Designed miniproteins, single chains, continued (4). Designs and how they scored, part 97

Each design is a single chain, and the fold is of that chain. pLDDT is the mean over its residues in the fold that is shown.

## One batch from the design tools (miniprotein)

Design m15366
Fold by ESMFold2-Fast:
Structure m15366 (fold): chain A 68 residues (1-68)
Amino acid sequence: SEDELLEEFRRKVEEVFRANADATPEQRGLAVAKVVREFEEKYGPLTDEQRARLARLIREVAEEFAAR
């Protein structure tokens, strides 16, 4: 389901932020971009709505990380 896809994506983005806690924002951005590319390769081309939801999840994780 889409909810399972979004949960998997969120977990991978959280892993990137944890692994790159001491990295520059640019390095974290590149690592997140790699996760998005791997997801498109695995699940096929994403719709505009799906891309917007992924972008929102990335923003939410980034805000949670910044608050820690």
Scores: mean pLDDT 80

Design m15367
Fold by ESMFold2-Fast:
Structure m15367 (fold): chain A 67 residues (1-67)
Amino acid sequence: SDALRETLLGFLELPEEEAAREARRYFASLGLSESDIESLVTAVRLAVAFPERAELIVDHIVAYIES
């Protein structure tokens, strides 16, 4: 969804640790398992660390959540 994608892109404007904390809260609010939350937070950290891959990583997170 556009809303999910825009929310994730907004997190990437934050420093890595803040992005990870906000993403963790957001994924928990979606009712995801702790295992899924940890994997997706790791993906958010990678997107912050590697901006050239950020859009690809976000698209994969969105596809995973919507699957």
Scores: mean pLDDT 87

Design m15368
Fold by ESMFold2-Fast:
Structure m15368 (fold): chain A 96 residues (1-96)
Amino acid sequence: IEKPANLEEVLAKPRVARVVEAAEARGLSLPASLAAEAIAVLQLLGFDRDEAEAIVYHLSTLEGRTATVRDVFDLAFPVSLEEAVKQLEEAVEKSF
């Protein structure tokens, strides 16, 4: 995995920081062989490509238990769900 040029800036984004902090707290390390699948899952959950690449790169540098693609989903899904709920609440409020 190549280090993204804007890694530090992307990792500072609240949505990205939440996923990274959760991975660190769980002691997870992502193998390079799963990088493409992890990026695809993160993009399906609403992360952009730069955010997905930064998360995957950072998780590949951590020491710990070998993470699965399911672990990446479980880390990112709560963030994605919270954002979706906020968007739904805003849509309902605009209808009134």
Scores: mean pLDDT 80

Design m15369
Fold by ESMFold2-Fast:
Structure m15369 (fold): chain A 80 residues (1-80)
Amino acid sequence: FVDEAVEELRRLADEIKDPFSRGVALISIAVSLTVGRRTGDFLGSVAEAARNIAKIARKAGEDDVAERAERLAREIEERI
């Protein structure tokens, strides 16, 4: 499940059209995975990455990507 959620986050980040925003989203995924590894809270860290991608996508004007990322975050949070 974690690997599938991470792969979906990667796809969502890649759909962000603005190169700078896409880069920030990818860095956010990497940072959250590092935090998850250190704390042992992988699901919480992946949910946080999804929330961050939603914020980045919304600022970039990509509401569809933002809504999908928010939906993924809620699905992950329900499993915690």
Scores: mean pLDDT 78

Design m15370
Fold by ESMFold2-Fast:
Structure m15370 (fold): chain A 81 residues (1-81)
Amino acid sequence: VDELIEELRRLAEEVIADPNNEEARQRLGRVAAELASLLPPEEAERFENLAVRFLIYAEQGRHDEARAALEEMVRLAREHA
């Protein structure tokens, strides 16, 4: 789990730096899906919703809000995976 969380953080910062980086977005989606698969169904749904909000905020240049969504995703993964 820790390795997936660190990869999620790294890819999230790449997406925040360049929201048009399609490779980083695709890899982020795969890591997020893998982490969500380790969560109970209710937490997995919240995690996926946070991933969508993260991408929207990153695309809008709302970096603080994107990072807040990322930290909530990390918290869910650490507590429930």
Scores: mean pLDDT 85

Design m15371
Fold by ESMFold2-Fast:
Structure m15371 (fold): chain A 83 residues (1-83)
Amino acid sequence: MDLSPEEEERLRREAEELIARAEERLAALERQNSVNPLTPRQQTLLRQARTSLEMAKQYLKERDYRSAVYYAQLALKLLDEVE
């Protein structure tokens, strides 16, 4: 389905905001892991979150903003499950 220019711009901004939040959260958890190691389950979730974040960034570069939003939201959900 074709996105309207307004919908595309909205999704682009949403993707950029979600990616920024995920990057900040990921950096904080990686810093925590360096001081106090995460459990194997938490480390698996952290790796999956990292992969989802990289997918979000790739889709943002490809201007697939809907997929970028999806993978950024997935990364944040996985990061929330690390605790």
Scores: mean pLDDT 84

Design m15372
Fold by ESMFold2-Fast:
Structure m15372 (fold): chain A 76 residues (1-76)
Amino acid sequence: MSLALVIRGLTEEQAEGLKELAESLGAKAEIIRGEELILVITGLTETQAEILKSIAEAFGAEAEVVPESEIEKVLK
């Protein structure tokens, strides 16, 4: 099952670091810059999503794991 992680509340440096880490795991990561900085990571296994969520929450960020099919609902 392919999972996505949507992370809010990261600094630019934290988002950049997590993007690099996700890409090293073979996942796809995109930083959306608007009124808030949002990091969207796709192509994650359950274990990878859990690890990245844990790291994001340790930084004080808000992280939500969703099936890739549900990304459009979260970003809508």
Scores: mean pLDDT 80

Design m15373
Fold by ESMFold2-Fast:
Structure m15373 (fold): chain A 86 residues (1-86)
Amino acid sequence: MIEELAKKAIETAKKKGAESPEVQELLKELFEAAVASGSEEDLELLIETLAELAKIAALEAGASEEEAEALAEALRARLRAALAAA
């Protein structure tokens, strides 16, 4: 289930870091599952997961909560625009 992959990726990122090999592997599985599904809901879940992982990575790198949230929101906007253009 794609929701379980998304949840596991976020939980693993919080525990082991967003740049960990385990998170990257889960993200690859999530991407493959979302693309195979082709549903807007699954693609939106992928976008939200990527945005949350970017926020976690920014906070780990020493960004403020405001900066991390702004980065996540910008990434969501860009990914949604890319999907609409495809």
Scores: mean pLDDT 82

Design m15374
Fold by ESMFold2-Fast:
Structure m15374 (fold): chain A 116 residues (1-116)
Amino acid sequence: MIEDLKKLLDLVRKYIAELEKALQDNMPGEELLALARKALEEVRSFYEKIKDKLTPEEKSRLEAAIRTLEKAVDAFERALKEGATPEEMRILAEGLIQAFRDLAVTLEELIKKKEE
């Protein structure tokens, strides 16, 4: 189970790096949204495979972090559809990346508790 959490953390870190690079390279919003959706889908799919091995506290914390990611992706998509300014889109993209970083921190804390 520690190994499953570490694999999920590696997946999240990979997507943080890809999203940060995409933002630095001024990737079009539609492409950034597609990358973020793919990342969220892979995170959800991995979580579904491991969730039955998790404690209620671990499930609650991971599900809360995943819900925050879902809301960030939804907010970014809505802003794109509504024609938000480049400045507003950048703030939302940074918020989206921060939601992935918060999930990574949650995973790191859960791994540390199990290694104690």
Scores: mean pLDDT 87

Design m15375
Fold by ESMFold2-Fast:
Structure m15375 (fold): chain A 74 residues (1-74)
Amino acid sequence: SSAREEELKAAIEAVSRASREAVAAIQAGDTAAARKHLAELREAIRRLSTLDPVLAAVAEAELRRLEGQLEAVE
């Protein structure tokens, strides 16, 4: 249905936005902002998992990579 397509699109856009904001915060050395955006990314992935578990698994791999990058600079 179009409603489900719009919900999936919104979920993908939320993951993409939180990921970009987390990357920018990590690159800027803003640890507090990075933690906030990684938490937002985790919530966005949780929502995406109810719509597309395969795509959510790909996003979870990126979340783990970004969490590792943040740990390396702390």
Scores: mean pLDDT 88

Design m15376
Fold by ESMFold2-Fast:
Structure m15376 (fold): chain A 101 residues (1-101)
Amino acid sequence: ALSAEQQAILAEMRERGAELAARIEAARAAGDELSALELGLEAVRLALLAAYKLGVPKEELLKLIEEGRKWLEENRAEFTPEQYELMMEALEEMIEEIKKL
């Protein structure tokens, strides 16, 4: 069973996730694909930090990010240079943040 602390983390994650989803939708409606991508990456970052607080090992989170980075490198041609750079920088920042946990 989830502790009261874990339940609070999940509730906060749902609230922040809903806020980010609304902002992503607004950015897409405005044609701002880069802002939508940046907000999506922030949602991924918050989900990873919440997963750590819920007991997912740091090593598993780092592996997931490295798998995402490898997928991005293999699918580079599907993105604009700006999208690719933003995603790679965000993944590298997530790795460093998780290492410091």
Scores: mean pLDDT 85

Design m15377
Fold by ESMFold2-Fast:
Structure m15377 (fold): chain A 89 residues (1-89)
Amino acid sequence: SGLGARQIGLSIGKLLEAGWSVEQALAGAAAVGKALDELLTNPEKTEAEAESALGAKAVAKKLPDNPDKAKVTLEIDGKEIEFEMPLKP
């Protein structure tokens, strides 16, 4: 029920592909992981927010038609990216 290695790897891969530095990708993935873990551990929540190093801020929202997926918005140093993440480990 916690954050799985797959979700961490997917986050890092997406951020590196988008041209983020390794440090930004690691900080961003940490923020995403915290937000997703909050949604996984609190099924009554539809939205969670988390922060990590370098001012990375992630907002994860459950999709209204699919509770097994979340839309993630991540911001660091004025750069923003959106992607979908599975909530299953």
Scores: mean pLDDT 77

Design m15378
Fold by ESMFold2-Fast:
Structure m15378 (fold): chain A 59 residues (1-59)
Amino acid sequence: YYEEGYEEGKKAALENPTAIAEHINAAMAKANELGLSHEERMEYMKGFVDGWNAALKEL
């Protein structure tokens, strides 16, 4: 989950950094809809944030 979140976050930031808020909301909605456990959701979201933040720092 963390790895998938990380790659999605990085991809989102690189493809459309201007719409990051929409991508974050979509990722949260996806995790919520999938009914992931608290641990799985936290891992995915942490990865997502880490990924797009890393991409933004490099960009």
Scores: mean pLDDT 72

Design m15379
Fold by ESMFold2-Fast:
Structure m15379 (fold): chain A 60 residues (1-60)
Amino acid sequence: SDLREEITRRLMEELGLDEATAQEYADIGVSLLEKGFLDRELAIRFALMLAEVDVKVAAR
C-alpha cells in the first residue's frame, strides 16, 4: 500500500526506527484505515503518535 510506504518512511526519518519496526506501526495505521476507523491523514498521525509513545515508554 502507498500509505504503508509513506508511514514507514516518515517513522524512519522522524523517529529513527529501523524498517521492520516502522513497517509494524505502518501496518496498524493501514489496518485502521481499511476497517474505516480512520481516514488517511489520521492513520499517518496515529501511527506516528503510537510509535513515539512506545519509544518514550521503553526509555523509562
Scores: mean pLDDT 82

Design m15380
Fold by ESMFold2-Fast:
Structure m15380 (fold): chain A 60 residues (1-60)
Amino acid sequence: SEQEAISKVTEFLISALPQYKDDLQNAQREQASAEELQSIVGEDRFNAAFKMAGFEPPSS
């Protein structure tokens, strides 16, 4: 469930934020944690992406 949410959010972020594409694709390959994804795109974008994907942000 959590890993599926992270996977979907990462795909969305890759599409929405091309400036972070390489870092996000590497994170997806490594099955990175929510914390690692947040460190790449920042807290606001990370939380917004979770909400847009239909999931509750981990710390919101």
Scores: mean pLDDT 75

Design m15381
Fold by ESMFold2-Fast:
Structure m15381 (fold): chain A 113 residues (1-113)
Amino acid sequence: MERVIELIEEKVKNPVVRKALIRAAELFKAAGFSEEQIEEMTKLLIEMAKIAEEEGASPEDIAELIALATRAALSGDAEDRAAFEAHVKKLLSEENAKKVLELADELIAIAKA
């Protein structure tokens, strides 16, 4: 976990986004994922956050994106994935939404492995 928190602190400077990513990593740990899985899932969430930040999304909207992606990965529920997709499409351009959705599908695949 310390290594994952260090990664978040190195890559993410905004305190609201940082807190959301740390919370996601804690939830993955509580769900019983390995350190390797938590690191890979956290890297995908950081990449999603970077895409949203570069498009001008607020820290609060990025934190919600992280929370919804984390919920979809943990539940495996199609309804949670659909809620995430709706938020992404509302927040981002079509091109960036597609990129973020591809990263989220990779996140969900790691969580199911």
Scores: mean pLDDT 89

Design m15382
Fold by ESMFold2-Fast:
Structure m15382 (fold): chain A 60 residues (1-60)
Amino acid sequence: GVARARGSRAGVELAARMGGEHATFTPTGPTEGLLTGTGSAEVARRVADGAAVLGAGLPA
């Protein structure tokens, strides 16, 4: 699938890794891009919620 996400590439990759998903981020703007692969919609949702973009040690 394909989903649109806002945030840094590192934040998106962290969100995908924590969910056990395999998604590739392709930048389409300075703070946005497209996610392709398994769980892309779920990764985009986590990034939109802001938790993954804020970095290491997500709250419980």
Scores: mean pLDDT 58

Design m15383
Fold by ESMFold2-Fast:
Structure m15383 (fold): chain A 101 residues (1-101)
Amino acid sequence: SNVTQSQQLNTQGKDYYSQGRYQDSIDYYNQSISLDPNNSDAWHNLGVSYYNLGRYQDAISYFQKSISIDPNNVHAWVNMGQSYRNLGRFDDADDYFRRGG
């Protein structure tokens, strides 16, 4: 199914991510969400990859998509807080950290 294939692509993306190959991981996460736009893990992992590239505003957009699908994803809330902190938006960061913890 598209759901199963999306999960497999997400797993492959995680493998590239673990190797520090963030652009390759992004390509696999994009394929994952193309097959299943409701794969909250793939959206979250896409955000984490952009965060590691220093692209904090892009990361925030992807974390927002992840939490819109799965608002109980504690890691996405915390990672949004970290992204806002890196942008110097400390009040926004504190709000998202509170939601994650």
Scores: mean pLDDT 90

Design m15384
Fold by ESMFold2-Fast:
Structure m15384 (fold): chain A 84 residues (1-84)
Amino acid sequence: DLAARIEELLGRLAELMRRAEELARQGLEERARRLLEEVSARVTEAGELSRAGRLEDAARLLEEAVRWAERGVRELEREREERE
């Protein structure tokens, strides 16, 4: 069920974005802002694809967004650990 997959991916992205916002509050604001903007653009496009009935394209784009967000959050967490 592609609709269920899309909802799962959107939930995953919401969790990752909440983590990015927390990292922004911990002094990584500029880097986290760029990540949030990039992911937000992909979520918007996926929403447009979903509304057009292009669920397979929406799911693929969201899977790419999740992989991008997971990498970005990991990089931000590493940078925070390296700060005093």
Scores: mean pLDDT 83

Design m15385
Fold by ESMFold2-Fast:
Structure m15385 (fold): chain A 75 residues (1-75)
Amino acid sequence: LEKLGQKILDYLRSLKRREGPVAAAKTSRELAEALGVSPSAVTQALNRLVQQGKVAASTSGDTTYYVALDEPRAP
């Protein structure tokens, strides 16, 4: 999961640098397709990244979008 989490984080950070913070938001399905892994595995890794304060989750309708954060949440 940590290896997949790192790939997701790097991908989201890369998008944020290229496309800006709003356009860098991706769904778990989009990340699964981009990385060639199952949506369930991506969702589990994203939940861990959100818990670590490295990714923010935002819900629009029935869809959850994820964006990389610049700095982790302090304890």
Scores: mean pLDDT 73

Design m15386
Fold by ESMFold2-Fast:
Structure m15386 (fold): chain A 89 residues (1-89)
Amino acid sequence: TVVTKQLAAGAATTITLSVTAEVEGPQELTVTLVVQDASGNILGEKTVKTVVEAPPADASPEPRKVTNTGTITLAGAVSAGAVASAGVR
């Protein structure tokens, strides 16, 4: 899942990404937060690792959600068309 937000110059934004673990046991997720200007130039990037654990197979399986929230602060001037994206890898 990718979440995109438009940013003003010098702005900070928070992106929330929700993922569901559908397999039992701990799962490591890498979330990459990327900020791009209107021309697609990368202005900033942050990688966050998180762990999601689903219930064991012998229990009634229920999907679990993990919400990963990252904050991106832009340094310097950016165009009004700048966007921030977050994705799971």
Scores: mean pLDDT 53

Design m15387
Fold by ESMFold2-Fast:
Structure m15387 (fold): chain A 68 residues (1-68)
Amino acid sequence: SMQEEREKKKDELKSLALKSGAHPSVAEFLASLSVWQGKVEETREKLAAGESPEKIVLELIDEAVKAK
């Protein structure tokens, strides 16, 4: 289902962020924001490119604030 697919994507992003050295809280927040904003692929690419999970979270927050 759509719910199961979203949870799976969230778990994948959390795992990638943790492997990049992110704190568990940062990994959870990064995954949740990415799924909510429809930026799962963009976040995966940034993590693969070695971008800081903390920086990605700040960018996601900035975009969410500006979009409102």
Scores: mean pLDDT 81

Design m15388
Fold by ESMFold2-Fast:
Structure m15388 (fold): chain A 61 residues (1-61)
Amino acid sequence: MVGAIYRLLKDAVGLDSPPVVLPKGTLVEVLREFDDGNLLVRSLETGARALVGREDLEQVA
């Protein structure tokens, strides 16, 4: 999962300051996977980061 490219299946609220919403359809790279099944992801276009559930991602590369 880390290093793979995914598409967001729903909007995610960013973690960076100022916080930015990552809209549904945003392409993201998985940076880290947590024990709870949550993933730290980064937008490939903007670099904005968010925490998302694995079920909210679709692998594209």
Scores: mean pLDDT 77

Design m15389
Fold by ESMFold2-Fast:
Structure m15389 (fold): chain A 80 residues (1-80)
Amino acid sequence: MEKKIEEIRKKLEPLLDDGSIEEIYEKLMELLEVSKEVKELFLELLKKGGKYTDFINELLEKLLLGKISISELEKELKKI
């Protein structure tokens, strides 16, 4: 899991400098191999902004730190 997270970070690094937040999130969802439904839900929540953006950022931070799994991320997003 840690090795896959490091690979994801390296692939996102070029987008962090030149990409939009939406492009970064879209690439992250692709690299995490999440379902289309989860990707669409994630982007919908990001568009709502405010509390939803903060919630998404916390979930992504936990995922990148290895504190939660992809399945747990999907479960938390579906609760909203």
Scores: mean pLDDT 69

Design m15390
Fold by ESMFold2-Fast:
Parts: C-alpha cells; structure tokens; sequence
Structure m15390 (fold): chain A 75 residues (1-75)
C-alpha cells in the first residue's frame, strides 16, 4: 500500500515527477492529470488515481511507479 500524498497535486508537481523519470507531457495534459487526481474524494487513493491516469496515457509501468514515489516523497 502506497502512503497518501501530503498535499493537493498541481500540474507543476506532475511535471517535476515525470521529468525525474525522463517523461514529458503537454502542459494541458499535466493540468488535466492534476485536476483528476484532486477530484478523487479519498486522499489515500489519490496516488493510485494518478498512477492509473499515467498508465492510461501510455506511460510505462516503471516510470509510473517512480513518478508516484517521487510525489509521495515531495508532497
């Protein structure tokens, strides 16, 4: 089980996490991901919701896991 995110995710947070794993996405896509992640009513599920959004967009599983860990560490 992943720890919950420490605060609300922003597009800048998602950009930083993805940059750390060598992935870049358009700013509009980053904004949509952050907004959908914040829309998850259970804060403990927001890391999981973010991971699912990245997987749906075709980000490889290894990069998704690393990006979610980055956000848990930094939020």
Amino acid sequence: MLPPLGRDVTAADVRAALAAVGVSLPDATLQAIAERTRAEPDPERRGEALGVELLVLGVPVEQVQAAVRYLIEHL
Scores: mean pLDDT 79

Design m15391
Fold by ESMFold2-Fast:
Structure m15391 (fold): chain A 105 residues (1-105)
Amino acid sequence: MKTREQLREELIAILEEVRDYLESLLKKHNITDPRSLVNRLLELTKEWIERLKKGELTDEQMLRVARFVANFLRLMAKTSTDPEERKRFEELAKRAEEVAQELAN
Protein backbone atom coordinates (compact mmCIF):
# COMPACT_ATOMS: atom_id res chain seq x y z
CA MET A 1 0.00 0.00 0.00
CA LYS A 2 1.45 3.38 -1.05
CA THR A 3 1.49 6.34 1.35
CA ARG A 4 -0.29 9.62 0.47
CA GLU A 5 3.14 11.24 -0.11
CA GLN A 6 4.20 8.39 -2.47
CA LEU A 7 0.90 8.78 -4.41
CA ARG A 8 1.49 12.55 -4.65
CA GLU A 9 5.07 12.03 -5.93
CA GLU A 10 3.88 9.42 -8.48
CA LEU A 11 1.09 11.75 -9.71
CA ILE A 12 3.65 14.60 -10.07
CA ALA A 13 5.92 12.29 -12.13
CA ILE A 14 3.01 11.30 -14.43
CA LEU A 15 1.93 14.96 -14.85
CA GLU A 16 5.53 16.00 -15.68
CA GLU A 17 5.57 13.42 -18.51
CA VAL A 18 2.19 14.76 -19.75
CA ARG A 19 3.60 18.34 -19.58
CA ASP A 20 6.69 17.31 -21.61
CA TYR A 21 4.49 15.60 -24.23
CA LEU A 22 2.17 18.65 -24.56
CA GLU A 23 5.18 21.02 -24.87
CA SER A 24 6.60 18.73 -27.60
CA LEU A 25 3.21 18.71 -29.38
CA LEU A 26 3.00 22.54 -29.33
CA LYS A 27 6.53 22.80 -30.80
CA LYS A 28 5.92 20.10 -33.47
CA HIS A 29 2.70 21.78 -34.73
CA ASN A 30 3.77 25.45 -34.13
CA ILE A 31 0.75 26.03 -31.86
CA THR A 32 1.05 29.56 -30.40
CA ASP A 33 -2.64 30.44 -29.69
CA PRO A 34 -3.07 30.50 -25.86
CA ARG A 35 -6.77 29.59 -26.37
CA SER A 36 -5.92 26.29 -28.10
CA LEU A 37 -6.96 23.12 -26.25
CA VAL A 38 -3.31 21.94 -26.11
CA ASN A 39 -2.11 25.26 -24.57
CA ARG A 40 -5.01 25.27 -22.06
CA LEU A 41 -4.33 21.64 -21.07
CA LEU A 42 -0.58 22.44 -20.71
CA GLU A 43 -1.32 25.43 -18.40
CA LEU A 44 -3.73 23.28 -16.35
CA THR A 45 -1.10 20.50 -16.10
CA LYS A 46 1.57 23.02 -14.93
CA GLU A 47 -0.87 24.42 -12.32
CA TRP A 48 -1.64 20.90 -10.99
CA ILE A 49 2.12 20.10 -10.73
CA GLU A 50 2.77 23.35 -8.79
CA ARG A 51 -0.20 22.82 -6.43
CA LEU A 52 0.80 19.17 -5.81
CA LYS A 53 4.40 20.21 -5.01
CA LYS A 54 3.04 22.77 -2.49
CA GLY A 55 0.68 20.17 -0.93
CA GLU A 56 -2.36 22.35 -1.83
CA LEU A 57 -4.57 19.56 -3.25
CA THR A 58 -6.95 17.50 -1.10
CA ASP A 59 -7.15 13.71 -1.56
CA GLU A 60 -10.45 14.22 -3.47
CA GLN A 61 -8.80 16.79 -5.77
CA MET A 62 -5.80 14.47 -6.35
CA LEU A 63 -8.25 11.64 -7.20
CA ARG A 64 -10.03 13.87 -9.77
CA VAL A 65 -6.68 14.87 -11.34
CA ALA A 66 -5.50 11.22 -11.46
CA ARG A 67 -8.78 10.10 -13.12
CA PHE A 68 -8.67 12.95 -15.66
CA VAL A 69 -5.02 12.19 -16.57
CA ALA A 70 -5.70 8.42 -16.81
CA ASN A 71 -8.62 9.04 -19.23
CA PHE A 72 -6.52 11.50 -21.28
CA LEU A 73 -3.61 9.02 -21.52
CA ARG A 74 -5.98 6.18 -22.53
CA LEU A 75 -7.35 8.43 -25.31
CA MET A 76 -3.79 9.23 -26.47
CA ALA A 77 -2.91 5.51 -26.50
CA LYS A 78 -5.99 4.70 -28.65
CA THR A 79 -5.31 7.51 -31.16
CA SER A 80 -1.50 7.15 -31.42
CA THR A 81 -0.14 5.62 -34.66
CA ASP A 82 3.38 5.15 -33.18
CA PRO A 83 3.68 1.74 -31.39
CA GLU A 84 6.32 3.03 -28.91
CA GLU A 85 4.29 6.18 -28.10
CA ARG A 86 1.15 4.01 -27.68
CA LYS A 87 2.96 1.68 -25.23
CA ARG A 88 4.29 4.70 -23.27
CA PHE A 89 0.77 6.18 -22.97
CA GLU A 90 -0.68 2.77 -21.93
CA GLU A 91 1.97 2.40 -19.20
CA LEU A 92 1.40 5.99 -17.94
CA ALA A 93 -2.41 5.46 -18.00
CA LYS A 94 -2.02 2.28 -15.91
CA ARG A 95 0.14 4.18 -13.38
CA ALA A 96 -2.43 7.02 -13.17
CA GLU A 97 -5.26 4.45 -12.76
CA GLU A 98 -3.31 2.78 -9.91
CA VAL A 99 -2.87 6.19 -8.18
CA ALA A 100 -6.63 6.85 -8.54
CA GLN A 101 -7.51 3.37 -7.16
CA GLU A 102 -5.24 3.85 -4.10
CA LEU A 103 -6.68 7.36 -3.43
CA ALA A 104 -10.27 6.00 -3.72
CA ASN A 105 -9.56 3.37 -1.04
Scores: mean pLDDT 84

Design m15392
Fold by ESMFold2-Fast:
Structure m15392 (fold): chain A 71 residues (1-71)
Amino acid sequence: SAADEEVARQRANADAALAGTREYLDKIVEQARKESPELGEKARKIGEEELNTVRAALDQSLADTEARARA
């Protein structure tokens, strides 16, 4: 169905967005780690929090699409 196709498309987009965010954060952590291990660890912790925030936002978007598909 069109609803199933939209859900699949949004899941693919969410996966791509998470992969891109993870790659970007990994670069920031690596750069910080070159300054000092302490900065690298701080950047890693902040990055994990940001990744969780992005995931939650994408999960909400997917849930909204699923709810509309069921209604």
Scores: mean pLDDT 80

Design m15393
Fold by ESMFold2-Fast:
Structure m15393 (fold): chain A 80 residues (1-80)
Amino acid sequence: STEEEIQKAINENTDEEINEGVERLIASAKELLKKTTNPEAKELLEKALELAKQALAGDKSKLPLASKYGNEALKIEGEE
């Protein structure tokens, strides 16, 4: 499951590697947010971005939920 995969990544990777991954997630979500016209996908992307920014600021416990919202938005957009 995505939450288990992210938790494993947090436990097994350095802060630098985790931050790089979060920065890539933020960049991807921002690009998708510019392109999407679906209100539900926009709301999920905005929630994912907020949680990802909190994770980058030090609260890595927010990463599994950020990933979940991001994946739900990608599923709505048909990009999975």
Scores: mean pLDDT 75

Design m15394
Fold by ESMFold2-Fast:
Structure m15394 (fold): chain A 64 residues (1-64)
Amino acid sequence: EIDEEVMIALVDIVYGIGLVDLKRGVPGAKEESIALLEKIRDQAEKNGYTKAAEHAKKAIEELR
């Protein structure tokens, strides 16, 4: 079973990779990172992990 804290850490990892790739000018990096964060958000919401879901939403907004 994946804990909420593990999901929050996963959001931070995906967000960090997205920022690095965006800085390097990798085509589609922003869209790919947002798509991964949206999947994490949806999984967190399905499991009732409100903090992880909100953390993912914030990361998505910051990448946009």
Scores: mean pLDDT 81

Design m15395
Fold by ESMFold2-Fast:
Structure m15395 (fold): chain A 87 residues (1-87)
Amino acid sequence: SRDDALLEQVVALLRQADRAFDEGDYKAAAEHIRQAGDVASQITDPTHLEAVLVAFSAVKASAREQGAKEVEEAAQEAVDRVQARLE
């Protein structure tokens, strides 16, 4: 489905973000997370929206633990966008 394809795009972008984060490239990680948030904002299925919300929340928590403010801000923006879709 369209939402299945969008979810796969979000997962791919978050994998790119994880790689950049592991390499210490917080700017690239934040950019990939913002792109994932843009894709996630197009999802309409509540189950998929809840899954991406959990994923972005996990990214936010990891960024906070590492002190990566740029990544934490990008993840918070993505969380806010997904929450807006669920309301």
Scores: mean pLDDT 88

Design m15396
Fold by ESMFold2-Fast:
Structure m15396 (fold): chain A 70 residues (1-70)
Amino acid sequence: MGNELLQRLEELQAEAVKYAKNDPEKAKEFEQLAVQALNELAQGNYENAQIYLDEMERLIKEVKEKEKAA
């Protein structure tokens, strides 16, 4: 049950690394959200983990749209 959320975290971290090279501040935000998501997963708080994963996805989308618009 946590395996899908852990897989999502790994995929989001891989995406975040692509953008971290160009934006160190965003890299820090991604890392903090990833740590929070992992901590919630470790505690079995899957709902809270999803909130942090959704926020990571939102930030990745924001960075992608900004790069595309620039």
Scores: mean pLDDT 78

Design m15397
Fold by ESMFold2-Fast:
Structure m15397 (fold): chain A 75 residues (1-75)
Amino acid sequence: GLLSDFHPAGPFDSLEEIREFLESQGFTDIEFVPSALPGLTLARAKKDGKWYEFYIVRLNGKYYILGNKGVEVKE
């Protein structure tokens, strides 16, 4: 099923902690892609056979997941 509610998550000390968090939520095939904006990273992950995107911001040495929920990627 699609995520209905995914509250903002953080602070995290590293992208590895974010991977562990997403794995705990049932996501697999997690990848991190740098964005064109400094301090912003895109995470892509798969759940229930669908791809989701999360926006991750770095603030004062900590990481936060933005967007409250993943967005299904259609390609």
Scores: mean pLDDT 71

Design m15398
Fold by ESMFold2-Fast:
Structure m15398 (fold): chain A 96 residues (1-96)
Amino acid sequence: SIEKLLEEARKAGLSDESLERLREIAELLEELQRRAAEINERLPPEEAERENLRLALETARRIRELLRDSKEPLMQEMLKKVEEEIAELEAALAAL
């Protein structure tokens, strides 16, 4: 979902400032994948699930901050999706 929105944003000709924020978001997502792999190697499955949810929530909150100040429609749609994801991640952590 968010990866598809990033590709659509590039095609839509978003401002240079928004494109730079999207590059930062891509870097955060790559860091998330690397850190998740390390967690999965070091921790038992139950603990890995909990730590991966915490990591995903931390990453989503950082992405929200990068999107918050943009007035561009695609950036605002991404912000809404990230806020929905944050709510889902918070609920998942509360259920563990």
Scores: mean pLDDT 84

Design m15399
Fold by ESMFold2-Fast:
Structure m15399 (fold): chain A 65 residues (1-65)
Amino acid sequence: MALSQAEQLAVVDRYAAWLRADPTSPLSDAEIEEMRASLEALIRANTEEGALLVRALQSALAQLE
């Protein structure tokens, strides 16, 4: 089943939270928030690119958890 927009946004928020919790991440909090905001915009626009990126983030989270 395809994820709802709310579920897609939850995946992005979870990934951003994981990046903030990782002390080895080279990304600053500002860079993480910029990435999250960009992904949120793509998801809210209902783009195929946004959906593909969310699937990639789900795969990344599964590898990290």
Scores: mean pLDDT 75

Design m15400
Fold by ESMFold2-Fast:
Structure m15400 (fold): chain A 69 residues (1-69)
Amino acid sequence: LSALERAAVAEVLRAARESLEAGREAAKNAVQYLEQNGGSEEVIRLLREAAESEDQEEMIRLAEEALGL
């Protein structure tokens, strides 16, 4: 992960740990930011899946997977 990707994913993970709604908003914002700033397709894909998740634990898992890239 680039420094920008790591920071974006870390923010999604932090927000997802607070609530499903916060995580969803953070994931949507992170996807938009990374698409405009050269984020990898794999990171963007995982964060899109997180934004579409209806389960807080699944959203956290997807964000953790993205951090592991």
Scores: mean pLDDT 85

Design m15401
Fold by ESMFold2-Fast:
Structure m15401 (fold): chain A 81 residues (1-81)
Amino acid sequence: SSAAKRAEAERLAARLAAARTREEALGVIDQWMAFLATLDDEEREVAERLLLRALLELSRQNPELATFAADYADRRLKELR
């Protein structure tokens, strides 16, 4: 259901924003990629916006980790296409 997909996206966003290590951030991004692969194009656009917001929130706590995570996410998103 759309509600279940939204809840999963919000859960993954919260985990990414709370990441403290590169290993944690990469692990959550890998889960994001698996999740995005289950979505249609419209659902994916909404989920990608939540991912970007989580990266922005992470950047307020740890800008170096956020930059690393954003670069990894960008590379992985290109692989989905």
Scores: mean pLDDT 85

